# Ledger of designs, part 52: designed miniproteins, single chains

Each design is a single chain, and the fold is of that chain. pLDDT is the mean over its residues in the fold that is shown.

## One batch from the design tools (miniprotein)

Design m1792
Fold by ESMFold2-Fast:
Structure m1792 (fold): chain A 71 residues (1-71)
Amino acid sequence: NLEKIFERVHTIRPNITLEDLQTFLHYRKKAFPNESISDDDLIYTLKYTCPTFTTTDNMSPIEIAFCVTDD
């Protein structure tokens, strides 16, 4: 459920839009088409792989996808 994922991501990254999240998930799915990611796994990855989201003001959805996939 994208809306639930967005609400949880928004607590970590309040400036991320729903469109940004959709773009991020699109690129992640293209990079890892056989991976099944749960809401909790996505939140975990965003929270712990990119804990320095203080740079969020300048991060693109592609940069977010790269950060998540690096783990």
Scores: mean pLDDT 57

Design m1793
Fold by ESMFold2-Fast:
Structure m1793 (fold): chain A 74 residues (1-74)
Amino acid sequence: MAESSAASSESSRKSSEESRKKGGDPFYIGMSSSVSGSESSVRSARAGGSRESREQSSGSSYFSSKASSEEGSK
């Protein structure tokens, strides 16, 4: 059972690689639609920056905190 985890990980990577390879083929573009999982992976790679969104939130908070401090202190 433990080895199933490793296989799953490799399956995910293979799916991602196959998606990219098939993406270039017009014939496979239609078939790609059937693979929701693969599409999600490709979208994540292309869009990227998901993690950055979290840090951006932090930055905004920091600025707000500073302004708040001045109002609260007064």
Scores: mean pLDDT 46

Design m1794
Fold by ESMFold2-Fast:
Structure m1794 (fold): chain A 83 residues (1-83)
Amino acid sequence: MEEEARAIARAAEAGKEAALASDGDPEVKQKVVDAFEKMKKAAEEGDMEEAYKYGGEAEKALSQMKPEDQRAIAEAIARAAAA
């Protein structure tokens, strides 16, 4: 459980940083960043249900970004989760 929470927190941080580095729509970018920040905080507090809910909100916001930005962010998340 603690290892899973750490992996989710790392994934959320990586997703946030990748979104900030993208050239996407500032409004959509901010929604993605906000969702990942809340996901990270929930995971760090051990609230896995809330972390997954914010993960879903981040995914919804990501769907409004360019496909290339979505792939870059997904790749960063996958690498962080695997580390």
Scores: mean pLDDT 81

Design m1795
Fold by ESMFold2-Fast:
Structure m1795 (fold): chain A 55 residues (1-55)
Amino acid sequence: SAETIYNVYLSLLTQHPQAAASLLAFASRDPRAEEPARRAAYDVGNPAVIAEADK
């Protein structure tokens, strides 16, 4: 579900912000994952993670 994907990416992006580019690129392969993962990136509140979401 979108909520499950959101929560997984929220956790991963919080713990591993250096992996944001790779994590968001992986999510972009599936439209069902892209939006929840992108939303999680903004909600993490890390400027480096947000910059990757804005690409």
Scores: mean pLDDT 84

Design m1796
Fold by ESMFold2-Fast:
Structure m1796 (fold): chain A 71 residues (1-71)
Amino acid sequence: VSLSKFKNLVQNKNPVIIVERLSTYFKIDLKKFAGKDYNLLFTKEGVVGVMIFLYNMGLATMKELTDIVNA
């Protein structure tokens, strides 16, 4: 899946809410994932990075990511 597809999913969304939903749903340790760059996860680019990570690692499907963003 392309980077642009993930960017389009979050274009008009609040990244803070999406990061919270992703963390809760997939039980991600966000501090471990991002370390000192933790606050950057709450940006649109940070959210896209988390979604790409989950998708590429086989931990999430595009349908799950779309449903979470649009919930």
Scores: mean pLDDT 77

Design m1797
Fold by ESMFold2-Fast:
Structure m1797 (fold): chain A 98 residues (1-98)
Amino acid sequence: MLTDAPAAGFEVGSELRVLKVEGSAAADYGISVGDRFIYKGVFPEAKKGYGATLLLARADDPSKVYRFRAIAGSEPEEGTIVVQLEGTDTILTLGPVE
């Protein structure tokens, strides 16, 4: 079940900016550094040691909603989060827009 819990201090409805993009598939999804996403909520960690699944919508096209897994074993800097686009090699570092 999708929950409205905050992720890395970001509340539901917060805009997140793409700070870094890794992986070969990012261009196929139109994802680039500087792109903005709206945090829509989180599916809790399904098993201990597996990252939670975040639901993010594009800020420029909110009909485009994607599932991202939080990367296990990464310690993001304060106010950032590292996520992988579900089913791809695309890894994003997301931070605040402000």
Scores: mean pLDDT 70

Design m1798
Fold by ESMFold2-Fast:
Structure m1798 (fold): chain A 79 residues (1-79)
Amino acid sequence: SREKLLAAVQAIVERLEELSLEEVREIARALREGDMAAVTEALRRLGVDFEEVELSPEDRPFARQLADELIAAAEEVYK
């Protein structure tokens, strides 16, 4: 669901200081490619218990938008 996708990305944004820019780019690529298993694994490495979300075709543009927002947030932190 879009709510679960948004919650996952928000959890990552809250933990940006614990991530390298390269790790954030990797997570953003996973979101853009629809690799939700990789996104879930990244959250687990951050200590977040997150249920894997299956990405519907209708939610793919939203996931790409969230990937872009994640990169923008990371660029602000890593200036």
Scores: mean pLDDT 79

Design m1799
Fold by ESMFold2-Fast:
Formats: sequence, structure tokens, C-alpha cells
Structure m1799 (fold): chain A 80 residues (1-80)
Amino acid sequence: SREEINKAAGELVSLGTEALVSNPENEELRKLIAQAIRDVIANPSMELILSHLEQLREKAEELGDEKTAKKFQELIEKIK
């Protein structure tokens, strides 16, 4: 539903903003978070939200930020 999509988008924006504050030096992760927030605000869909969360989890894992990766994974599991 649109209500569920809006809630999921809000949770991505909230978690993404927290990750930006917690990771000021991870430029690659910060760029992907900023892009995800822009995209889900402009045209929110559950598919787009899940796609961005998966990409953010993968990048956080690649960079060795297990704590941030786990938070994105927990949101993916909550939405699915």
C-alpha cells in the first residue's frame, strides 16, 4: 500500500541520515546514501526502496562497516 511505501521510505531516510552522520569519511557510502534518499523521496516504491537498501548494505560490507551493513539488513528484513 502507499502507506507502507511511505513508512518504508521514511525509515530509509532516517537510517540513511544516521549512517551519513556516523560515517563522515566514507565518501562512497555517503554518495550512495544521498542518492538513495533523493530517489525514494522523488518516486517512492517498495521495489526501489529494497533495491537501494540492498546496494547500501553491500557497500557497507565492502567497506568493512559491519554495524551499518547490519542496520540496512535489519530494515530489509523488516520491510520484506
Scores: mean pLDDT 83

Design m1800
Fold by ESMFold2-Fast:
Structure m1800 (fold): chain A 65 residues (1-65)
Amino acid sequence: MKLLERFKEFIEQMGKMAGADIQVEVRDGKIVVTGPKDSEAARKVFEQAKNMAKALGIDLEVYWK
């Protein structure tokens, strides 16, 4: 979906700016984010992404590696 792909790109940009080693993908109409569980930068990016997803009505799942 076009909206999900754009949101994916935005989260990837947030991760790059924060120096976080994260992976973002669109799967089954959802955003899936994966990052290292020991990374505070990844946690902060994912918290911001969750808040934005809620505002946009997007389903977002978080996984830790």
Scores: mean pLDDT 81

Design m1801
Fold by ESMFold2-Fast:
Structure m1801 (fold): chain A 79 residues (1-79)
Amino acid sequence: DRTKKLIKLIDDMTPDSAEKVIKEIDKLAKSGTKKDKKILEKVKKYIRDRIADIKRRTRIPTVDYEILEKLLKHIEEKL
C-alpha cells in the first residue's frame, strides 16, 4: 500500500508539495530493499504513463509535466 500512498501524493502534487514527494522517493531508495525497489518500479511506470497521457492530450509543457519528468529521472537514477 506504500505504492498507492505515493501515487496519491503524486496525483495531488503541487509545486509546494513536490519536495515531500521527493523525500518519500528518497526514503524508498535509501532502504535498498527489493520490496522498496519494486515500489519505485511501479511508481516509475505510473509516472511514465501519466507523462504519455499528458503528451497525447496537450503536447504543451506544463509545471506538472516538468515535475513528473524530474521525478521519473530521479527514480531512474536510484534504480
Scores: mean pLDDT 76

Design m1802
Fold by ESMFold2-Fast:
Structure m1802 (fold): chain A 64 residues (1-64)
Amino acid sequence: GATEAGERAGAAANAAGGSPELAREASKYFQQGDGEKGLELALKAGGDDPAAKAAAREGYIAAS
């Protein structure tokens, strides 16, 4: 569900060496069903890492 996808996106962003604070905020928005805001924050948290971008997109799809 959206909660699980949001947690995975946050974990992927953290694993990429990005911002843990932004990753947690992204996960929160995905859980609230705000896929657009969650995606924006998840991409900022993970930067240019391809795995983090993929996880962010999965969170967006699950939240939408």
Scores: mean pLDDT 72

Design m1803
Fold by ESMFold2-Fast:
Structure m1803 (fold): chain A 63 residues (1-63)
Amino acid sequence: MSEEQREALLAAGREAERRGTLLVVRTGDVAAAQQIYDDAIRAAAERLGLSVEEARRALREAA
């Protein structure tokens, strides 16, 4: 993937993580927070023309 695609993906991941954390703080629903993250990463991958597997691998490498 390109550097721009990687930066956009990491930004999407950070934003999804922030939304998920706020949901957990408000409701305690960790499963719903995980679903928000998974949906956001899938949407970002589709928008960027990446496979979900490539997107998840890039996020793991950045962690």
Scores: mean pLDDT 80

Design m1804
Fold by ESMFold2-Fast:
Structure m1804 (fold): chain A 65 residues (1-65)
Amino acid sequence: SEHFSKGVEYFEKGDYKQAAEELTKALEQESSKDSPLVWRKLAEAYRKLGDKEAAEAADKKAAEL
């Protein structure tokens, strides 16, 4: 997914807000049920942003898949 690639690129550059936005778009286009790695990366981005609650929700979604 182009959105997943962009999300990873933003994360590597330290732009965690844009990383979370692009990773969320990737989950909208790909099957979120079959994308635990994308959910985990989104959780990492939320942790870097200080959004512990959103990070925990994303980790739970990854574990559920």
Scores: mean pLDDT 80

Design m1805
Fold by ESMFold2-Fast:
Structure m1805 (fold): chain A 82 residues (1-82)
Amino acid sequence: SFEELLEKLEEAIEKEDLEKALEIVKEMNEKYGKDSDKLSEEQKKRLYELFRKFALLVLKNESDKNREILVEIRKAIEPLLK
């Protein structure tokens, strides 16, 4: 479910596992990107809050790899936040 993916994303961010966070967001986009209208406003708000936490984490640990991961997560999240 989308809620389980949100929980997994939160865990990945707390563990600072940026690659795992990207995998989870790509799975979210694959399963829900075309059906973002089925996501509640609360789910979209939580996803945005998690993305903000992720972006701050990347800014704390700047590298070319982390910058690329941030770009890929931004692309995958955008369809979900329509």
Scores: mean pLDDT 80

Design m1806
Fold by ESMFold2-Fast:
Structure m1806 (fold): chain A 66 residues (1-66)
Amino acid sequence: PLTEEQEKEIEELEREAIRALLDGRVDEAIEHVKKIFEIQIKAGADKEELEKRLKKAIENIRKNHE
């Protein structure tokens, strides 16, 4: 399970990813999304479920912004 500090860090990374997309910095947005995934896995979340969600998020970003 995620701590409150980890949840806040993820929320901030999500906001930064959105800002990067608005600025046209697609690679930076993907980096932020990957960082979120790393935090969740280190916190003991289900790796397989998170991998599926991460792949969908990255795919969506690349399809709509590349």
Scores: mean pLDDT 78

Design m1807
Fold by ESMFold2-Fast:
Structure m1807 (fold): chain A 68 residues (1-68)
Amino acid sequence: MLSDAEIMERALAAVLPTVSPEVQAAVRRMLAGEDVDLSAFTPEQRAELEAFFTAFAAEAEALAAASA
């Protein structure tokens, strides 16, 4: 069974490359516990970030189910 940290790491590795480098940098910063000013983002980048977290959650859930 995978730990929560391993599931998160694998889900991140699968989904992170699908978004722009700017969104990738923001996601890495957010996951490191740093504050990211979303007001500096374009509406398109915010939509991409939202889609990323939706895909990331789905991938993490699938990996958790597969590890059971």
Scores: mean pLDDT 79

Design m1808
Fold by ESMFold2-Fast:
Structure m1808 (fold): chain A 64 residues (1-64)
Amino acid sequence: ISEEEALGIGRGIVEAVRAGDEVALAAAMHEATKLVGEEGARRAVEIARQGGSAEEVARALLEA
């Protein structure tokens, strides 16, 4: 995936986690899973839940 796509998804995950929006989080996780698989998507969400930035989440998606 591109860095721009990863950053877009990472931003969506971080915003959904901070808002407590389970529907938005499920949608973002589904898109991440299509691109990097379930393990990569779960790692990205965990980083966001630990207070990680969109850039940190995007990095995890690119490394998956």
Scores: mean pLDDT 81

Design m1809
Fold by ESMFold2-Fast:
Structure m1809 (fold): chain A 78 residues (1-78)
Amino acid sequence: AALSPAEARALAAEAQARLEAGDLEGFLELARRLALSLAEKFGYERMIETLRRDEALATDPRIKEMLERVRRELEEAL
C-alpha cells in the first residue's frame, strides 16, 4: 500500500536517524520500504530516475552503494 505523506516523512526521518546512529542495515530496510511505496504512488520509472540522480549527487560511497541497490530492486520489480 502507498504511504501517506505523514508516513513517508516519518519513515524518512527514522531512516536518517538510523544512518546517523551507524545502523546501516536499519537504514537500508527503511530506505527500501520507502522507495517501493513511493514507486507504487508515483511510478517505478520515475523513482528509478530519482534514485539515479541521487546516486550521481552522493559523495559518501556507502550511501551511493545503498541507493544503487535500492534502484536495482525497483528495476527488477518493473
Scores: mean pLDDT 74

Design m1810
Fold by ESMFold2-Fast:
Structure m1810 (fold): chain A 73 residues (1-73)
Amino acid sequence: VELASREEQVQHLLDAAVGHFAQYLLTGDEAYREQGVEYVRKAAELMGLSPEETEALLAEAEARARAVVAAMR
């Protein structure tokens, strides 16, 4: 089992989700939000998360995106 590779894939997907949510916050383009949600779902699937854990992960990614946007000001 390539546990390290799986962790790298999860981190990549979560970083992509944060980036897309940040673009959504800056542009208002819902396509970025939809892509962000898709990345979080893929990461959750790789991690075998429950629906509740997936919702928490989504909220965390959105909160991180808000912090990134705030830091740009």
Scores: mean pLDDT 81

Design m1811
Fold by ESMFold2-Fast:
Structure m1811 (fold): chain A 65 residues (1-65)
Amino acid sequence: AAAERREEAREVAEKLKKLIKEEYGVEPEVTVSEDGETITITFPNGLVVTITLQEAKDFIELKEN
């Protein structure tokens, strides 16, 4: 369960990183929590944003559809 969630979160994090690079022209550092429930995005300017896996999935769906 936790391992499957973490793998899903890793795939979502990779998609999110690509979307941010395409949309904003910056390369963020994207990390996944050990339980896969949260994704942390660190921008080159030092801004840090933490979102849930569900919020990340919703954002990707909005951008792809």
Scores: mean pLDDT 78

Design m1812
Fold by ESMFold2-Fast:
Parts: structure tokens; C-alpha cells; sequence
Structure m1812 (fold): chain A 74 residues (1-74)
């Protein structure tokens, strides 16, 4: 549950549209996202896997979930 301002900040930092961030959050709300899901999500969002990893990291940094950063191979 991110604010409009938080979604805009993520979009600007990652270099994608707010619409792409909203689509990612919709996928996240439907199921738990694992690193193995990034390739599929990248295809669905029409972005690179690296872009998906960046969005995932930014979302989870805001949520304060540090262990998720390790899961994305950082």
C-alpha cells in the first residue's frame, strides 16, 4: 500500500512510468513475488529484468524489508 508520492518517487528513480510501478504493485498484491518471477514480470511489464529488480528493491526498501534485498542478489 504505497502512496501516490511514493509510486512517483520509485518511477522517477528507476526511470519508468508511474503506470509501470502501478502494474508491478498490482502483480505484487495478487501473489508473493520471488526472484524467479522477475523474467515473467519483465515480459508482462515490457521492461528489462534489471528494471523489475530495481522496482522490487525500491518497493521493499519503503516497506523496510532488508532481507528482500538479499533475495534479489544485491
Amino acid sequence: MLSKEEKQAIAERVGVSVQTVDRFLKILSEKTILPSDFARIAEELDVSVETVKKIYTEVHVIEGVEDIKRAVGL
Scores: mean pLDDT 73

Design m1813
Fold by ESMFold2-Fast:
Structure m1813 (fold): chain A 78 residues (1-78)
Amino acid sequence: GEVTGEDVQEIMEKYDFPLSEEEAEYIANMLNHLYKNLKDKSKLIDYIKELLKKMGVPEEKIEGIAKDLYNKLLEKMD
């Protein structure tokens, strides 16, 4: 399987940073693309953190959200 927009929405809502369905689907597609195409997967969590920072996610929420999104990618994509 792949990470869905619904998976992303659920994680973001848990951290009081709700996304629209369209935004969540865009992020899900980006995460799936990164997982499939990133040659060095050890950098995956760093890329997720930078994405969250660019989205304006508060510093104190970045670690938790990044970890949950990373774990969801491992669960769904492997």
Scores: mean pLDDT 84

Design m1814
Fold by ESMFold2-Fast:
Structure m1814 (fold): chain A 80 residues (1-80)
Amino acid sequence: MIEIKGSVVGSTDTETTIATLRSPESDSLKVGDKVELTAANGTVVQGTVVKVEHRGDLTYITVKSKPLPVGTAVTLTKLE
């Protein structure tokens, strides 16, 4: 199971962007993957990855889902 810990760095009405340290897990994530976002406050939302950007030591993952506030700590889990 792919599990990635990060923080929300961008949010729109339909998308949440998460920044994480680049890892083999973040490198294996791709557009179209179904994911579950678990926020530190216990909120759980499901969505679909629409963008993955690798920039230096960071990966930015954009998920089409219920928006989460910028600054939220999240765990992203890839669903089968």
Scores: mean pLDDT 83

Design m1815
Fold by ESMFold2-Fast:
Structure m1815 (fold): chain A 85 residues (1-85)
Amino acid sequence: AERLARAAELYGRALGSELARAVGVAAALEKIAELVARDEPALASASEAERAAARAGLAGLRAGAEAPLSDEEVARLRAEAERLF
């Protein structure tokens, strides 16, 4: 079931885009790095499916922050993620 990882990636892209539009690309990427450093130790004891979803979500966050999307694109990504459940 790749649905959780795909949904995490799509939500990540939406959140990364929103963050970058609010604070700028460089500050958004710095905040994402801080979140990874904080939460990575907890993921060491997570299931493989949870770790895969976290990795996909992180990739989405970075992609969205590096190439911010419009509000309309963000809404479409969220709708697509919701349809996976």
Scores: mean pLDDT 77

Design m1816
Fold by ESMFold2-Fast:
Structure m1816 (fold): chain A 99 residues (1-99)
Amino acid sequence: AKAAGQALKAALLARKAYGAVEDRERTKELTEEALRHVEEAAKLAKDSPAYELIKEAGETLRKALELVQAGGSPEEVKELLRRASELLIRANEELNKEI
């Protein structure tokens, strides 16, 4: 339940970052906030089948954050944020099946 909520919050923040990609500062802020929720979800779900999805989403968001900081392509940042959001939605669905 708690892990599912954190994964969903992270997914929504990643989607907001996707929509804000032309605003580098806002994209960075939203991605950093999404990562905080991913870290909490991972701590809560470490013994769950969803843990691997949460971990991959976290790695994907860190790559997106690195690319934003390096001044990389907005299109590449969007693809990473989209992928992370999809992984987090799947993690949320998986966690809800365990309740």
Scores: mean pLDDT 85

Design m1817
Fold by ESMFold2-Fast:
Structure m1817 (fold): chain A 85 residues (1-85)
Amino acid sequence: SGSERFRKAVEIASEVVRAVLEGMTPEEAFQLALERAKKAGLTPEEIRLIANLVELFAHAYELDGRTDVAERLRKVAEGLRKAAE
């Protein structure tokens, strides 16, 4: 079931990126990610994976010159890492 759990982590990370792009605050996007992860039964390690994927997207947006999107995504990733402790 590792591939299914990995796919769910990627889906949640993608949903966070879309939510931030659509104007959701970092705090709202963080709560959305946590609720999706809990509902899917994801472990703290898998929540850290979501945070790492969101940060990877943040880096890509920064390289694309979208620094505001990158900053908001990094706030979500930081929140997820803290929640996974």
Scores: mean pLDDT 89

Design m1818
Fold by ESMFold2-Fast:
Structure m1818 (fold): chain A 108 residues (1-108)
Amino acid sequence: MSSDEKIEQALKIIKEVVDEETYNRIKEVIDGMKAAIAAGDEDAVVRKVEELFNLFIEAAKKYPDKAEEIMKAASLILSAVMEHLSDEQREKVLEIAKKAFEEVDKLL
């Protein structure tokens, strides 16, 4: 599955499990992340991933019965982003993801 296909699958999951306002906020951050990837701006990609994972935590708190689906979408985004980052930036993104998964796990 390509990075674009992983992102599209993640957006489809989120659209089905959250409200329209939350979906639109997540989509705007993902669109910004895709733009940063296209520009080769790894620092911007990391900032957008951090913003996105904070939104996933908030969504999981709002919809705790959907936390598993939300984190599945987060895993797809993580997998897509890793293909576009240097080892140093990958380590930063993995730390962001780890903290987000630990925070959501407290809701389960």
Scores: mean pLDDT 86

Design m1819
Fold by ESMFold2-Fast:
Structure m1819 (fold): chain A 107 residues (1-107)
Amino acid sequence: TERSLELMKLIGENMKKLRDLGLLKAAHNWRKALLSLDVAAANETLKLLEPLMDRRSHKYLEEAMEYLKEAAAYYQRGEWSKALEYLIKAARFFNKALTLLIEKKKK
């Protein structure tokens, strides 16, 4: 589906940005979170990134984590279309948080 392609592109963007930032442990945990709906891996990603975040990037990171939790809940209920929708939102907001981190480091 087009939504599955959108998710794969967003995951690719998230992984590239984390790799470019040298955050390989965060990349491993976030990939596990998105591919397996692993909330514990998402929480480990949050702990690794929180010390690097400004207020604005932290807000986007928190929104990404909440969307991932919603995706996991929908998946557990068998609502796969809603789970995919919330995974896309999680990856999108995570990408926004990482973009702000990269912009900060270019100065």
Scores: mean pLDDT 86

Design m1820
Fold by ESMFold2-Fast:
Structure m1820 (fold): chain A 76 residues (1-76)
Amino acid sequence: MELSQQFADTYKEIKSKLSPTYLSKQTTPSQRIIVGQLIDTKSGLEAGVKLGLSTDDDIEGLQKVIDTLQRSLDSL
């Protein structure tokens, strides 16, 4: 239960950081730091899914965040 709430908070934070305003800042020399943070976050979320955390709804939400992170990385 508490672990699912931590994931929900992380998901919300990541989603806000993937806003157009945030993404536009990834086109500069600081990009590599941001990319590193996105990779670490994606890996953490993938590990959570593999551990079988949560309901179908939580898994679907995590998968959408993982997909969004992957698309952001591919666009950088």
Scores: mean pLDDT 56

Design m1821
Fold by ESMFold2-Fast:
Order: sequence, then C-alpha cells, then structure tokens
Structure m1821 (fold): chain A 72 residues (1-72)
Amino acid sequence: TRVRVELEVEDGRLRRMTFTAENPGDPVGVAVYDADTGELTILRELAPESTGEFRLERENVQAIADELVAAD
C-alpha cells in the first residue's frame, strides 16, 4: 500500500498532515491530522482492501515530521 503524506509547517511548527492514497485505480482517500488539537478527520474514506490499513499514532506522526523536516 502507498500513501502520500503532505505536511503544512508554519514558523517551524507542524500544523497539519494530509494523508492520501496513491495506488492507481484505488479510490482517493484523504485524512487530515491537526497537530495542535490531535484530531484526525477523514474527508474521504479509503478502500481498506485496496490501499491497506494505516494508523496514526503520536510517535509515528512525530517520526514522519522529524524525517521530512530534516530533508529540507
């Protein structure tokens, strides 16, 4: 399963993370994580059988954010 992660950073602080499925032919799924509130909002449902399961945990979210910030 492939998922694209897009980060929005303001003043060196993570504000939002957007998760999108990238598999060809799969339904486009979007979930938004707000780092200030810790809330996950699903805007469009992913097809679990096609795209697979993904989980958002604080530690995993921070690890992804740290890796992507270091890439700049």
Scores: mean pLDDT 54

Design m1822
Fold by ESMFold2-Fast:
Structure m1822 (fold): chain A 84 residues (1-84)
Amino acid sequence: MGLYRFTIEIPGRPPIEFEVPEEMTILEAAAKIEEATGIPAEEIAAGVSRVLGRAPDAVVSAEELAEALSKVVPFKRVTVERVE
């Protein structure tokens, strides 16, 4: 199992970094991002589901999630790197 680091850039805020597993559901990802950023998980899950065209319970990779999040308001950019 891989471990990945997300760096989330939101206008007007310092970059936010946190660790994510290699694969997770959109709902699990939204909950982790809410914990790190304070943005409601419901808004994140809806945005990612819209970008990817997938249900909120769909399993996504860390890389797919980072790319999708970069297209969701209020995120300016989300980068991902493998740390293990």
Scores: mean pLDDT 82

Design m1823
Fold by ESMFold2-Fast:
Structure m1823 (fold): chain A 114 residues (1-114)
Amino acid sequence: MDQEIVDAVLAGDYVGAVKLLLEAGVIQQEMADALIAVLEKDKEKIKELIEKIEEKVGVKFTEEQLELMVKAMIKGRAILLMERLGMPQEVIDKLREELEEIAKKIQEAIEKQK
C-alpha cells in the first residue's frame, strides 16, 4: 500500500493517491470526497469548502490556492511514506522543495488577507 501511494503521487495521479489513502484507512470518506472534488475541479464543492475555511480561519482562499493546498497535503503524506520505504534522499528532497514552494505561496496569500 505505501509503495502504491508513493507511485501514484510521483506519477501525478493525486486522485489515485487519495483513493489509496482512503483504502489504507489514513483518511476518512468525507475527507477523501472533499479532496477528490478539489482535484476534479468541482466548482460547487470548491466554493462550499472555501466558505467553510473562511468561516473557521478568517482567510478566503482562491480555487487555485485550495488545489495547491490539497496537492501539498498529499505530497506531505507521500514524503513520510517515502522515508519509511527508504527511498533515495534526492527524490525526497525534490518533493520537499515542491512542498516548501507551495507553503510559501499559501503563506503570502494569508498575509495579504490580514
Scores: mean pLDDT 80

Design m1824
Fold by ESMFold2-Fast:
Parts: C-alpha cells; structure tokens; sequence
Structure m1824 (fold): chain A 73 residues (1-73)
C-alpha cells in the first residue's frame, strides 16, 4: 500500500538522521584529536565519520525511492 511504503520511508529517514548525527559526533572527535596533535587518531575518526555519512546517504536515497513508489500508486 502507499501508506505502508511511506511508513518504511519514514523509518529509513530516521535511521539516516541518526547516522548523520553519529558522523557529526565522530567529526567533532576528529577535530579535537587534531587540536591535541593526535593526527593518526583524527584520520581514523574522519574515516568512521565518512562511512556513516555514506550509509546515511544510502538510507536517504532508499527513502526517496520508497516515497516515489508510493506516489506512483
């Protein structure tokens, strides 16, 4: 049903937001690590943040597809 697809889209949107918040948290930790001279740790934290950003984008795209499918029904 269109409503069922919109509910699923909402789940993916919330998960994407949570993943984005995690990415932002790791970026802030990376920035603090750099300020302390811990460049290697900062680079690792940036990589974690980038991975969360990528997953958040994938979830956002999934939600957009689900909403598009619902609107076509």
Amino acid sequence: SPEGLRVLAGVYEREAEDLKKLSETYRKQAEEARKQGNVEEADKLDTIAENYDKLAEEYRQKAERLRSEADAL
Scores: mean pLDDT 90

Design m1825
Fold by ESMFold2-Fast:
Structure m1825 (fold): chain A 91 residues (1-91)
Amino acid sequence: MSEIEKKKEELIKLAVEAAESYRKALLDIASNPSGEPSAQTLKDLATGQKKIDEIEKLLDQLKVDPRTKVMILAAAITGASEEVIRELVEK
């Protein structure tokens, strides 16, 4: 596997992990009748934010174009599926 392919796989893994964290947080917020975030929801958001920082570093290293960078970040923050994230990264 080339260095570029390895970084793309790391990017996909981090983006999927970020998406899962944001998806859990968004579902918890949507299901909470009081509208107050739980401690677990806040932890999931913090985990997602940390993964976004790592994703941005990999996007910069891979010299991803601005449009694709925004699409990958939006997919992660909105809790998109692994299939969607993989398609965006492998494009």
Scores: mean pLDDT 81

Design m1826
Fold by ESMFold2-Fast:
Structure m1826 (fold): chain A 61 residues (1-61)
Amino acid sequence: SAADEAKIARMGAGIRRAIEEHGELGLRLAGHDLGVPPAHLREYVETGRVSPALREAILAA
């Protein structure tokens, strides 16, 4: 839905900000908070690809 895509965009912006402020630690903390492997967050910020696990975690947050 449009609301789901908006939530993903907002959470994605937060993930990018955490990485900008804290580097690798920001990535690990975001992954821990969402319960998603850091590799999924790294792929998202590098390629824009939202894995099924990352999508589910964001929408459940």
Scores: mean pLDDT 83

Design m1827
Fold by ESMFold2-Fast:
Structure m1827 (fold): chain A 95 residues (1-95)
Amino acid sequence: MAREILERLQELAARIGRAIAARDAEEVRRLAEEVRELAETVEDEEIKEKLLEISELLEELAEALEAGDEERIRELSAEIDKKLQELGEKLKSLE
């Protein structure tokens, strides 16, 4: 279970980074939906909550990208990166 979630999360993290670099707000919104769908498959409430937080931040990032708010884009991208790293480490600790 944790390994499958970790592999999917790593794939999603790579896609998120590419979408941000491309300034693709539509792809960021699609990724927010995919993260939310992943959260619904998770039994661990803490992991579920973290995935939902990431999904919400991705929705806000898509809005910032559409608005061209460079400061907001930087802040949200950094927070998303941080939460993805923290979640990845937690998933690796589950044996």
Scores: mean pLDDT 83

